# Designed miniproteins, single chains, continued (3): the designs that were tried, part 71

Each design is a single chain, and the fold is of that chain. pLDDT is the mean over its residues in the fold that is shown.

## One batch from the design tools (miniprotein)

Design m10460
Fold by ESMFold2-Fast:
Structure m10460 (fold): chain A 91 residues (1-91)
Amino acid sequence: MSPDLERLKKEIEELMRELDELEREARKAGVLSDELKATIEQAKKLGQELLDALRGKKNLGNAGILQLYEQVKELVEKAKELFEEALKKKE
């Protein structure tokens, strides 16, 4: 595997771990909305598809890998924004 693909794989694994922690924190704080939960679930689904492609279980071209990566990043950022907004409204 190329160094760039190994770095991308590690980054996606770290993003998926962040999503797990975000979901736990949101649940503990009582701010896990349906929208936040759905956003986290969609990000995890696309992240898993990307990891499967990077592990050779799925034949995606470079363009497909980059597209999934950008979608995962956008959903992770959206989940973080939803969580922060919900915390601010609760205070």
Scores: mean pLDDT 81

Design m10461
Fold by ESMFold2-Fast:
Structure m10461 (fold): chain A 65 residues (1-65)
Amino acid sequence: MPDKELIQRIGYLAARNDIEGLKELVEKDKSAVDALRYLKEELEKQGGLPLAEQIDKILKEIEKS
């Protein structure tokens, strides 16, 4: 499991559509990508689809960069 504190920080940044902050976090800690994927999957399971879609868009943006 990714770090809980990291998951919480990522969720906050994703909810604000802070792509720059997420890119900086991934640059410092590559496990942030895994934490984003984990949070997306958990949100999909819990019915948090709008936030899960937002995280998916951010993941694709980071992966293209």
Scores: mean pLDDT 74

Design m10462
Fold by ESMFold2-Fast:
Structure m10462 (fold): chain A 112 residues (1-112)
Amino acid sequence: VKTELKKELDRLGSKETREKLIAAAEEILSEYPKAVEFFKKELEALEKLDTKSFHKAAAQRAYLLLTEVPEEKIKELNEARAKILGLDEKTFNVESKYVLTYYGKVIGALNK
């Protein structure tokens, strides 16, 4: 569990990279400040390797993105994220599908 959080922290790169991800989210999701707030909490928990706080923040962000945020804005956010992380289009598409699957599972858990 902590090993998986370390892999995610390494994948997100340096503190500078994480700050760029937050800035992009603040710009794209300016009308959805709660999504940005939960994303900031998710990254804070990830840096502390706090599994419970990480999953809680990630679940709240995923729920808000799936229920309140237009699909076009989610696409813009994912494209900005791929660019900041240096992901190619193929890697972006695979990760995007994974993220949507993960979000669906989180919503399913919250409805039970």
Scores: mean pLDDT 66

Design m10463
Fold by ESMFold2-Fast:
Structure m10463 (fold): chain A 78 residues (1-78)
Amino acid sequence: SREALREAMAEVMRDIMRAAGVPEEVIEAALAEFRERSRDASPVEMIMAAMEILASVPGVTAEQVTGAALRMIGLLLD
Protein backbone atom coordinates (compact mmCIF):
# COMPACT_ATOMS: atom_id res chain seq x y z
CA SER A 1 0.00 0.00 0.00
CA ARG A 2 1.06 3.64 -0.37
CA GLU A 3 0.98 4.05 3.43
CA ALA A 4 3.28 1.03 3.96
CA LEU A 5 5.65 2.37 1.28
CA ARG A 6 5.62 5.85 2.89
CA GLU A 7 6.44 4.40 6.33
CA ALA A 8 9.23 2.23 4.85
CA MET A 9 10.71 5.37 3.23
CA ALA A 10 10.33 7.28 6.52
CA GLU A 11 12.28 4.45 8.24
CA VAL A 12 15.11 4.83 5.66
CA MET A 13 15.16 8.60 6.33
CA ARG A 14 15.20 8.05 10.12
CA ASP A 15 18.10 5.55 9.82
CA ILE A 16 20.16 7.95 7.68
CA MET A 17 19.53 10.95 9.98
CA ARG A 18 20.35 8.93 13.12
CA ALA A 19 23.58 7.66 11.51
CA ALA A 20 24.44 11.32 10.69
CA GLY A 21 23.97 12.28 14.37
CA VAL A 22 20.90 14.48 13.73
CA PRO A 23 19.02 15.49 16.94
CA GLU A 24 15.69 13.69 17.59
CA GLU A 25 13.64 16.93 17.32
CA VAL A 26 15.12 17.64 13.86
CA ILE A 27 14.48 14.03 12.76
CA GLU A 28 10.81 14.23 13.84
CA ALA A 29 10.37 17.62 12.09
CA ALA A 30 11.90 16.22 8.86
CA LEU A 31 9.67 13.13 9.02
CA ALA A 32 6.57 15.29 9.64
CA GLU A 33 7.47 17.37 6.54
CA PHE A 34 7.99 14.15 4.53
CA ARG A 35 4.59 12.74 5.62
CA GLU A 36 2.87 16.03 4.70
CA ARG A 37 4.61 16.34 1.28
CA SER A 38 4.06 12.62 0.49
CA ARG A 39 0.32 12.59 1.48
CA ASP A 40 -0.96 12.52 -2.16
CA ALA A 41 2.38 11.76 -3.84
CA SER A 42 3.39 9.03 -6.28
CA PRO A 43 6.31 6.76 -5.24
CA VAL A 44 8.75 8.79 -7.41
CA GLU A 45 7.47 12.05 -5.86
CA MET A 46 7.96 10.51 -2.38
CA ILE A 47 11.62 9.72 -3.22
CA MET A 48 12.13 13.26 -4.59
CA ALA A 49 10.62 14.79 -1.43
CA ALA A 50 12.76 12.55 0.81
CA MET A 51 15.98 13.49 -1.06
CA GLU A 52 15.16 17.22 -0.89
CA ILE A 53 14.34 17.04 2.84
CA LEU A 54 17.48 14.99 3.69
CA ALA A 55 19.69 17.37 1.66
CA SER A 56 18.32 20.29 3.73
CA VAL A 57 19.21 18.66 7.11
CA PRO A 58 22.55 19.86 8.59
CA GLY A 59 25.02 16.97 8.94
CA VAL A 60 23.50 14.77 6.19
CA THR A 61 26.01 14.32 3.36
CA ALA A 62 25.34 14.09 -0.40
CA GLU A 63 26.60 10.46 -0.23
CA GLN A 64 24.02 9.65 2.48
CA VAL A 65 21.22 11.29 0.42
CA THR A 66 22.26 9.19 -2.62
CA GLY A 67 22.37 6.01 -0.46
CA ALA A 68 18.87 6.76 0.88
CA ALA A 69 17.53 7.26 -2.68
CA LEU A 70 18.98 3.90 -3.79
CA ARG A 71 17.40 2.12 -0.77
CA MET A 72 14.04 3.76 -1.55
CA ILE A 73 14.26 2.71 -5.24
CA GLY A 74 14.89 -0.84 -3.94
CA LEU A 75 11.58 -0.63 -2.01
CA LEU A 76 9.76 0.16 -5.29
CA LEU A 77 11.31 -2.89 -7.05
CA ASP A 78 10.23 -5.28 -4.27
Scores: mean pLDDT 86

Design m10464
Fold by ESMFold2-Fast:
Structure m10464 (fold): chain A 77 residues (1-77)
Amino acid sequence: MMKKVALSITGVTMDSQLKADIRDVVTHHQGHIVSEHFGKTEALLLVEVPENTNLAELVSDLRTVTKGDVEVGVPAN
């Protein structure tokens, strides 16, 4: 069973490598990206991850890779 999670990443300098690193973190947690929006300093992602996924670990990995601020939000249905 999968759950949908909205992720907001801010305070970054977005480039092709950072986009790849963000996608790799999601894939490493056995998730997939449902929708993505990348700005110059931000990313907004809707992801599906296994229901038992440790969201704190996912957020920590994203903060480590991006060096930005990472927040979990309510999914826009």
Scores: mean pLDDT 81

Design m10465
Fold by ESMFold2-Fast:
Structure m10465 (fold): chain A 100 residues (1-100)
Amino acid sequence: SPTLEKIRAVIDEAFAEAIELARAAGDEESVEAIEKTREEIYEILEKHKDDIELMLKEIGKKLNELINWLVEKGQYEVAEVLKKMGEEIMEIVEEHLEKL
């Protein structure tokens, strides 16, 4: 799916940036949490590839859990990267739904 490929590209870019920021800060615990959440999101993409609404709901849940944890740790810049990713994914999905 071209839409799924676009979503995956946005996820890949944002998580790479988030990991780089966390590493630059010397926060190995945040790096591990971000990498784990990325793996869980990839599993959601594969599991729900035929149900984009359920896919978004499950991704949103995992992403919000990570963002809240990062904010609690004071990793505000990392959290903002992931928030922006969520907004970009929603825009891609809205464009996809308009074409149907």
Scores: mean pLDDT 85

Design m10466
Fold by ESMFold2-Fast:
Structure m10466 (fold): chain A 74 residues (1-74)
Amino acid sequence: SMEARELLERLVREKVEELIKEGKIPESKREEAFRRLLNIAEALIRAFNLPETEENLRKAVELARDILLIDLQS
């Protein structure tokens, strides 16, 4: 839904800003990190056919963050 998409984008933006503040992602990569994290989270929601509840969106973003950080270390 549009409401779930807006919430997902907000959660992803907040997570990217948190990672920048923690020094895990440079500010120059903010936009790239946002796109990558959003794509991973969306793929997880779709792959597991998760109901678009706030709880599931938060879980998808947390898992997507872990995947992104592993990929950035390779």
Scores: mean pLDDT 86

Design m10467
Fold by ESMFold2-Fast:
Structure m10467 (fold): chain A 77 residues (1-77)
Amino acid sequence: GRDVARESARSGGVTDEEFEEAVERAEKLVLELRPTLGGGSYIVAQNEVFKEFVKQGVDKGKAAGLAAAAMSVLLLG
């Protein structure tokens, strides 16, 4: 669940603030896109969270970890 995703993210050098922002962005995107894209909304949300953090200057590996952690919360929580 969310606790496991947060612990995994923290071990990858992610802050609690970055984790919560990634989850909130992913949830918003899934809610907005799911009526049109169904399950495809999750793939789009993961990619958009990744791109947003890379745009903010976050390392690509860390940004990928943030996107994956957010998806784990949405799919398993």
Scores: mean pLDDT 78

Design m10468
Fold by ESMFold2-Fast:
Structure m10468 (fold): chain A 87 residues (1-87)
Amino acid sequence: SELDELREEALAELREVLSKELSEEEVNEFLGLVDQRFDRFVAGDTRRDPELQARMDALLSKLSPEVAKEVDEIEMRAALEMLELLE
C-alpha cells in the first residue's frame, strides 16, 4: 500500500540519518518506536504515549542539533504525506 511505502521510506531515511551519530542498537530502538507510532496512527489511535516519547527524546538528546533537525524534517514530511493519503 502507499502507506506502507511511505512508512518504509521514512524508516530508511531515519536509519541513514541516525546511523551518523547513534549505535546500531539505538537506531533500531528509535525506528521501532517510530514504527509503533505509525501502527497507532493507522489504527486511529491518536493518544500520546509518554514513555515512548520520553525514550525518543532521550535518543534525540544524543544527536547534534543538525541531525536532530533532519530527523524532525523527515518525521514531519512523513506525517503530512500520510495525512494527505488518508484524506
Scores: mean pLDDT 81

Design m10469
Fold by ESMFold2-Fast:
Structure m10469 (fold): chain A 112 residues (1-112)
Amino acid sequence: DRLGELAELVRRGILTGDAEGLREEALRLGLPEDFARALAGLVEWTRRNFSLSPEEIDERLARAVRLAREIEARIRANMEKNQLNTPEALEALENAGEAEFLRELARLLANA
């Protein structure tokens, strides 16, 4: 569960302040360097600007994961309807879910 792993990495990054560790783990999961840097930057920005409780962090991460999974489900349904199940299409689906997670997380954290 890539989205769940990303959420746990972000959670640890915010709680510990280890943005570089988050970046390294995101790269180990196969994420692009620019995406890994964006996640690390978001964690650093959040820590500088907000004092979120663990419960508030968990709520925002859970919501970002849920919204990303809803987008993945819609894309997957469209892919199945169009018989798109090549390795390239499956990679694009995973990348889209990860991008949506980052976008929703940034939006939720900006409104904290």
Scores: mean pLDDT 78

Design m10470
Fold by ESMFold2-Fast:
Structure m10470 (fold): chain A 66 residues (1-66)
Amino acid sequence: GAANRLRLLLYERAGGLLEKKLKAELPDAEVTVTRVDENTFRVTIVLDGKTTVEELTAEQVLELVS
């Protein structure tokens, strides 16, 4: 239905906003936010030769960009 499609589009937009926000806060880091499935995102941060990978739910991503 239309409501489900709008929710999925909101999640995709939230992921992009989180990546943009993290890149602004950490300009010297390489930041990538990738959607793994409909409810899960992977955040990869490479800073000073160290790689950090975190998995976040779509709800957590929405909270971080609110």
Scores: mean pLDDT 80

Design m10471
Fold by ESMFold2-Fast:
Structure m10471 (fold): chain A 75 residues (1-75)
Amino acid sequence: SPLEEQIVKHYEGFLEKLVEESEKTKDPEVIEEQKKQIEELTKEMENDPRLSEEQKKYIREKTKEALKRLEEIEE
């Protein structure tokens, strides 16, 4: 469904925005706040009835990648 594709793109875009802001600022307090936002987003995604289990697995993987990128910024 085009709507389901838009929802997945929305989650991906939000994750990318959070990582980009962290890369721009490199502020540890901002990075910790972005990590919390990613964790909250993950909980929202897991409870989204519009997403298939396959789409949820895809977004989980993207969330893990985003968190890893944030950890690499802190190093």
Scores: mean pLDDT 80

Design m10472
Fold by ESMFold2-Fast:
Structure m10472 (fold): chain A 95 residues (1-95)
Amino acid sequence: SLEEWIRERAAKYKIRLTDEALAWLIETLSPLSDDEEHLKILADIFFEELSKYISEEVTLDKEALEALFEELRKPVIDEEKIKEIIERAKKRNGK
């Protein structure tokens, strides 16, 4: 399924998603393409960009994922803000 593929792909980048975060991501990406393979490519690009800021396994909840998606869409990337969001997610989710 798309859900299982996204979970496995995120795991390759040391990212775990809560069920709410996964549902939000699929809802957010689905309007962008009618092709499941295109959605997979979009998700992979997103996780690859996040992986630059991830040194150890992290669980991202919906709040963290929404905030990170917003930060990565900015014309100039605020790397310190991205790192702060990830560290807060680690503290909330025990990693």
Scores: mean pLDDT 85

Design m10473
Fold by ESMFold2-Fast:
Structure m10473 (fold): chain A 63 residues (1-63)
Amino acid sequence: GRAEAEAKRAEIEKLKPEHMELGLQGKSLSSEETFEVAREIGRTLRAIGDAFEEGLKTGKPPK
């Protein structure tokens, strides 16, 4: 439900200040970190999708 979306939004908001600090500290480092973060986000999104699909299957009684 909405509570889940709110919790995730709060987490993303938390990460913003940290990412700003990283950008300030290392221009060269931020480029490498950006690729790693993008990959991690992609993996997380996929895991969420998989969990959502599993939730649908688990909530449905077998036959």
Scores: mean pLDDT 59

Design m10474
Fold by ESMFold2-Fast:
Order: C-alpha cells, then structure tokens, then sequence
Structure m10474 (fold): chain A 61 residues (1-61)
C-alpha cells in the first residue's frame, strides 16, 4: 500500500518503491498523475517531496 511505498523510499529502495507505485495505480488507490509526480520527485532526489505526495494521497483514502 501507500505505507509500503513510503517505507521503500525511506529505505532508498527505489525499485521496491516503483513496484508499490505501480500496484497502487492499478488498484485505483492513486491517480496516474500522482504516480508520475512521485516518480519525478524521486528522480530529482526530492525524497521528502515524494513522501509528502504519498501522505496526501493516503489522507484522501
């Protein structure tokens, strides 16, 4: 879920984070736009910004 994606980002396991983002999108738990925005922030090295987007998405559930 979203917690697993956040945990993977905190651990620096971006492959696990990407797998969780894809799973969340396929389950309809996050939008494609959110998944893409999180991915862009991770590629830019903005881990805190990526986590903030996921926390916002979790609050909407």
Amino acid sequence: GIDEAIEAIRAGDYEAAERELVRLYLQGRISLETAQAVGRRLRAGDRDGAIALLEEAQAAL
Scores: mean pLDDT 83

Design m10475
Fold by ESMFold2-Fast:
Structure m10475 (fold): chain A 80 residues (1-80)
Amino acid sequence: DEEQRQILLEALHNIADVYKNSLKNPNLSAEQKKKLQEQLDRVNEKIELLKAGKMSNGEAADFIVEQIKKLEELGEELKK
């Protein structure tokens, strides 16, 4: 479904923007920067796969759920 694909792409771009904005924090350790960059790289890879039709909408939705959990964990580590 093209409408679902567009919604999933928007969600992935929003997740990528969260990681990009987090990487602007000058107080991050080298390990925190590495973890954030690795997740950003994964999100960008999945965006390209979804755009190319090499990833299903279901696979993208599962990845988004995984990323929300990782962002909750990183939020606890970085500030909470």
Scores: mean pLDDT 83

Design m10476
Fold by ESMFold2-Fast:
Structure m10476 (fold): chain A 71 residues (1-71)
Amino acid sequence: EEEKRREERERQFYGVLLDIEREKNPDPQTLLAKLPEIREKARELVEKYPDFFADNIEQYDELKKLVEKEL
């Protein structure tokens, strides 16, 4: 269960980072070039915030704000 939860959290952080990057740089080639950095940052954030999990829109907005603060 812990492994599945960690993977789900990592997926959420990754998704938020992708959304933020896409909003700032909508160019697909730029986004693709940053995928490795985004993946590493997602792993970093899931380790830093092991108890954070967004299960609704309000919590997702909070997650996005948290990620933006970490950038």
Scores: mean pLDDT 75

Design m10477
Fold by ESMFold2-Fast:
Structure m10477 (fold): chain A 84 residues (1-84)
Amino acid sequence: MLSFEPLSEETRKRLEELFKKAQEAVKAGKHDEALRYLDEASDLLAPEVAKGNVTAAVQLLAIATERAIYRSTGELVVLPLPEA
């Protein structure tokens, strides 16, 4: 069954940190480092998505969409990312 349960406080804090680091990397022109932080955020969300957590699935979809736009245009479009 799909769940709308909020992410744990630990998971939310880690996501906020990763999103902030991704934004700072983009500002510094370090696009590869920004993508690495987005990958780490995706990996953090994957177990929650596997459990049917819709909140985690929405965040993961946002990250995946941003990576797809970056690969197509060479630019990140949706930073800052939505808060976890």
Scores: mean pLDDT 72

Design m10478
Fold by ESMFold2-Fast:
Structure m10478 (fold): chain A 73 residues (1-73)
Amino acid sequence: MTKEEILAALDTGLDAAVAAGEMTAEQAEAYRALARRILDNADPDEIARELAESYGKLEYVDKIRKKIIELQK
């Protein structure tokens, strides 16, 4: 998938989740900003640490980092 396809799919999914009441518009906006950082080749280790710390899941840092690297390909 191209970056454009990934962003379009994410945007559609986030809009649907907000409409269904599964997340707030602010949360969806934060996810969009994070996805742009990932696709702009931001440091995957930095993003993974920020996410793991924010959600209290430090044990997931390596798994999140690997997934971010795959998305940046």
Scores: mean pLDDT 71

Design m10479
Fold by ESMFold2-Fast:
Structure m10479 (fold): chain A 87 residues (1-87)
Amino acid sequence: SIEEQKRAVLREAVARARALGLPAEALTYLQTGLWEMSRAKSIEELEEAYEKFVAYVRAHLDAATAARVEAVLREAVERLKEIFRES
């Protein structure tokens, strides 16, 4: 199902972030962003939510940590976009 595919994307993104050594604070930001992205109803809404969240992360985390959170979120966004295109 679409919901199973979305949950797999979120689980893989969190596992990726842990493998990259993101601190607990950054993991909390990532999980919040992933949850917001998963609630988007269209590719346009998904991209808008991503841009807003990336701006928020850049304002609150150091540059290196923010870049790693952004990279993991972008990978997840691309996978979520594929789910929308195929469904």
Scores: mean pLDDT 84

Design m10480
Fold by ESMFold2-Fast:
Structure m10480 (fold): chain A 69 residues (1-69)
Amino acid sequence: SDMDQVKKVIDQLDKDPNNTDGYYKISVVFPQQGVSLQQILKAAQDYKKKHPDSKIADQVVTGLTKLMK
């Protein structure tokens, strides 16, 4: 599912925060492919429940919440 793909990219970024491709996928590629910002937000929130110390998941949740107002 789209949410599983988003969670996989967040997991990859937690392991390698310098992976620019991962940030590009979250911020550009998934939205362009029709994954809604709400779906990306829900995926990041769900991932954070399993990985509460994830800085990447926290960044995605915070950034999308501000963007969506």
Scores: mean pLDDT 80

Design m10481
Fold by ESMFold2-Fast:
Structure m10481 (fold): chain A 60 residues (1-60)
Amino acid sequence: SLEDVIKKAREQAEKEGLSQEDIDYIIDVARFAYQQGASEQAILTLVDGVIQNEVARRKR
């Protein structure tokens, strides 16, 4: 469900220490992808990529 995807995305982003603005952006992207018919697996893969890219940017 959309709720399960959002919960997982939020928990992962919070665990990785992302800002509230970045978390909100990732959730908006997940909501939009779900509305476009993306699978939960595709959305979680997209979210993971965005989070890992942000973590790498923060670590330099």
Scores: mean pLDDT 81

Design m10482
Fold by ESMFold2-Fast:
Structure m10482 (fold): chain A 95 residues (1-95)
Amino acid sequence: MLEEELEKIVKEAEKEIESIEGLEEEEKEALKKSLEKAKKSELEALEEIIERYQTEAGFDEEEARRRAEELALERVRSFAAMEIAIAKLIAEKKK
């Protein structure tokens, strides 16, 4: 579920990046790579965040997992939005 939701976010962001006029193909590929890295980093960090929610915040495993998954989705969405906004500004400056 989480991996599929993260993949959807990344694919939607990749489509938006591809639609940016004035951005070089190499720059678009670098951005797509950054999004894939962000997704992988969140998947790798998931179990550590779950453990922290259980041990530091006192949540049970089900609630800790739910909150950790919500945090991962929010982080990847925020990262994608930021990178796309910066890319659009770079493309605009080249005009």
Scores: mean pLDDT 84

Design m10483
Fold by ESMFold2-Fast:
Structure m10483 (fold): chain A 81 residues (1-81)
Amino acid sequence: MLSDEEQLEGAEAVLAMLARLPPSNPQAARILRDLGDLYARLGRLELAAEAYRQASVGFALAGDEAAAKEAERKARELEAA
């Protein structure tokens, strides 16, 4: 089982890979949402909010309005905390 710190290092490597993908790639949006969930669990609320905002944009570009709105809601809740 990976430690929280090893999970954060893995997340940074994934973010570097995502930078090479077009924003319209639906897999990029899903990965960003999952990273947001991970950062929120680890108490990294600012990073979680950023990941959710990026996921929301990606889902909107992919035509998934429901997933985009849910990601935006999660980002706003973390910014209000």
Scores: mean pLDDT 77

Design m10484
Fold by ESMFold2-Fast:
Structure m10484 (fold): chain A 74 residues (1-74)
Amino acid sequence: MLRNAKLVLEAAGLTPEDARLTLDPETGDAVVDRAVDALMARQGVASLSDEDRDNLRHGIRSMAKAYVKGLEEQ
């Protein structure tokens, strides 16, 4: 599980430090938006619907949360 979360975050251009920042209510939105934009660029996607963008944001946050939780449990 954690290995896949790390790979997804790395594909989005996020570091382990960025993963922690995505969980911060003050910084998380900016970091997640950066990750969504990076993933769109990598996939060659010019635009997303609001629903698809929200789904990507939710997915990135879920992966970051799983990754950080795994680090805390070590």
Scores: mean pLDDT 71

Design m10485
Fold by ESMFold2-Fast:
Structure m10485 (fold): chain A 71 residues (1-71)
Amino acid sequence: MTLEEIKEFLKSKGYEDSDLITGKEVIEFAKELGIDPELVKQVLKMQGYEESDLITAEEAANILYTASLLE
């Protein structure tokens, strides 16, 4: 899947690029996208985020995209 497809998915859930999402919500969205949620947790930690942290939808899309490239 492409970064643009992930961004469009987040917009369909009501999140514009600058809107804030918890790391936990990003992990749950990974399941809907067919991305391994454990890989998403690892990418979040590598970027310095905890599951309770608020991140932008644009950063969330980048994290989901990166995890999708790992397997």
Scores: mean pLDDT 85

Design m10486
Fold by ESMFold2-Fast:
Structure m10486 (fold): chain A 60 residues (1-60)
Amino acid sequence: GGVENYIKALENILKLFPKDGTARQALDLLKAGDVAKAQGLIDSNGGLGGMVQAEVQQLQ
């Protein structure tokens, strides 16, 4: 499902950038079920948003 792909995308990004606080916060929000807040946080950070979309496309 879509949320599982976003979780995997953020986990993959955090393997490359373990100090990315925005990616960590978005991942924690998704695991808590707060999809709307996680999406808003990702969308407010264009660089992270681009990386998440690229990873999600690879997981589909």
Scores: mean pLDDT 81

Design m10487
Fold by ESMFold2-Fast:
Structure m10487 (fold): chain A 76 residues (1-76)
Amino acid sequence: SSREKYLEEVAKLSRQISELLEKMKATDDPKERKKLMEEIEQLINSNKDEEIKKMFLEAIETFRQQVEAELAKAEG
């Protein structure tokens, strides 16, 4: 029961994050990409399961760093 709920929660978050990542891939605007990354981070941070939160934060870290670097270059 608890294991099934855990897997369902992971699957739901994966789908929501995947949708936002597809929106990020559809735009080359660093500011819009940052907004979408902030939405992803907020979605992950709203989860109360520390293991799920850690897993997803680690999974997106490279994308987060890329978006921050793109924005820094765009803003000078």
Scores: mean pLDDT 82

Design m10488
Fold by ESMFold2-Fast:
Structure m10488 (fold): chain A 74 residues (1-74)
Amino acid sequence: TNEEIIKILEETMKVSDTETAAFLRGLIKEIEEGKVISPEEIENLRKLLLSITTDPKVAEAVEKAFDKIIELAK
């Protein structure tokens, strides 16, 4: 559900750097505004976040979070 996706993104923000957290906040806002994000768009966002994330722990948290989000978005 959208509520579960938002919760996962909020938890990921807590362990993220400022720039990654800002990106995730923007994504949460779009979901709250009712934007339908396709699994393909979610994968593209994941790739973008991983390309800008330099902290391995943040990268691992992003990967795990997006795996859960993609499963929920099916």
Scores: mean pLDDT 77

Design m10489
Fold by ESMFold2-Fast:
Structure m10489 (fold): chain A 114 residues (1-114)
Amino acid sequence: SSALVQQALQALDDATAAARAGDTQATLDAIRKAIQILKTMGPLNNADAKALLERLIAVLQAILRSGSATPELLEALDELLDVLESKIENPSLEVQILLGVARLTLAVLKLVLK
């Protein structure tokens, strides 16, 4: 993985830790950092896309468990998923499944925490 992929993974792990603690502002800040890093990257290979999607799903699950989200956080999560998907040119079946899981989990999050 590139240094930028490693930084994005770390930002998502930080988001998961903040979400588990119920710290919505720290979660938002970490998600925004991941978005900015991803915007600077070129196309993602399937291995890096898988790793990033697994971390994003972990963030979404942590937010669901804590029950804490703001409209700004939900908007940032939409942007993160859109940016990440835009960097995947030829998704493997596994990556397509993970994208579907992330979209469904985010839809559930919006339904439950809106």
Scores: mean pLDDT 90

Design m10490
Fold by ESMFold2-Fast:
Structure m10490 (fold): chain A 98 residues (1-98)
Amino acid sequence: HMKLSREEKVALLKEALQHPELTEDERLILSIFLEAYEKGKDKVTFEEILEMLKKYGIPLDEETIKRIREKFAEFDKDGSGEITLDELVEKVREKLGL
């Protein structure tokens, strides 16, 4: 019911990272999305998530890739292969009751 600015959307996602209901995998994925959005990207692809995991020094073994793919699919309900800042904010608000 309020139109949020880009800065307010990013701030809401940063606040969401502090919620105890998030798993470690969910916090990791959300942190990667936040870094991409803070750099001025309007959307994030699965391939970009994998590149950022490599940057963080996380080994991309089969099990890790599978877990990350499942979490990406959870946020990408439309199956577009991309998650927008607006779509992520809406899903996070619904999940955390914000």
Scores: mean pLDDT 75

Design m10491
Fold by ESMFold2-Fast:
Structure m10491 (fold): chain A 68 residues (1-68)
Amino acid sequence: SRRERLEELRRKYEEELKERLEKAREEIREASKTLSAHQVTALAIIKTGDILDEEFRREKELKKLEAA
């Protein structure tokens, strides 16, 4: 059903978000070993922006499917 499809898609997005957050944390941790505090902060801001942008796109897609 449409409801089951939507639930499956939400579950998939949740798993992908969790994986993306774990990768970002690891990359920042590794970067902190070689980069300055300023560079690490800049990297964190960029990665946060990328994650939020992707989440915004996914939320928009889910809303379209709910409305349909």
Scores: mean pLDDT 81

Design m10492
Fold by ESMFold2-Fast:
Structure m10492 (fold): chain A 85 residues (1-85)
Amino acid sequence: GAIDEAISLLKNAIDAATKLSNENAIELVKTALNNAIKHIKSGDFDEAISILNNAIDLLKELPSNQATDDTIKLLNDAIKLIKES
């Protein structure tokens, strides 16, 4: 279902985030995405979307590169799936 696909995209986003050049950004994004997954699994979709939007805002402050762009895309795709559920 859409929720399982969203969780899969967020796990892919965690993997993409490991390729970021900033170690602090990697850990902050990974922590945020794991927290978002927990909120999705508990049915707290509004809080999950809030966490994901905050992660996107953080990523937008980093230098534009493939890892940053790929992670942002996966997060936006996951948010769309959560909103459609």
Scores: mean pLDDT 87

Design m10493
Fold by ESMFold2-Fast:
Structure m10493 (fold): chain A 79 residues (1-79)
Amino acid sequence: SKIEEGKKVIEKLAADPSATLEQVYEALKKVTEGLSLDEVFELFEIASEIAQRTPDAEKGRLLAEAALRVLKEKIKEYK
């Protein structure tokens, strides 16, 4: 499923010490293409769990910031 693909992408980015905010944002934007708002929330709950499990607090913050940015844009698409 697209959610399983999105989870795999997020896990890979969380493990990548060189991943920038923009790279994470673009990847999350791509994996949320064509998803309903409910599916985006499900994927971001998974992203939140991954961010909480990462030992790198800065990486966790970066994942949360990128996810929030994508969520704000998705909400605008449904207005």
Scores: mean pLDDT 78

Design m10494
Fold by ESMFold2-Fast:
Structure m10494 (fold): chain A 79 residues (1-79)
Amino acid sequence: LEELINSEDQEDRHKALSELLTLFIKNPSEELEELLVEAARKEKDELVLEIHIGMLRIYNAVKPDPRIEKLLEELESLL
């Protein structure tokens, strides 16, 4: 995951963001939150960020979790 986050390849960074989001939704933790925010900051494609934020927002609407809400606030601040 850290290798993918720091990859020069945009596709690798997209995969890192998607994988981290999936892991965080399954089992939210501060470590995964920090990695997700780092991956999001390194993402250069605003549309990709918007899509992932949208997915997280939908998930939180169906199954509210304060940890997911906090992550949403941090990610939305990057837009």
Scores: mean pLDDT 76

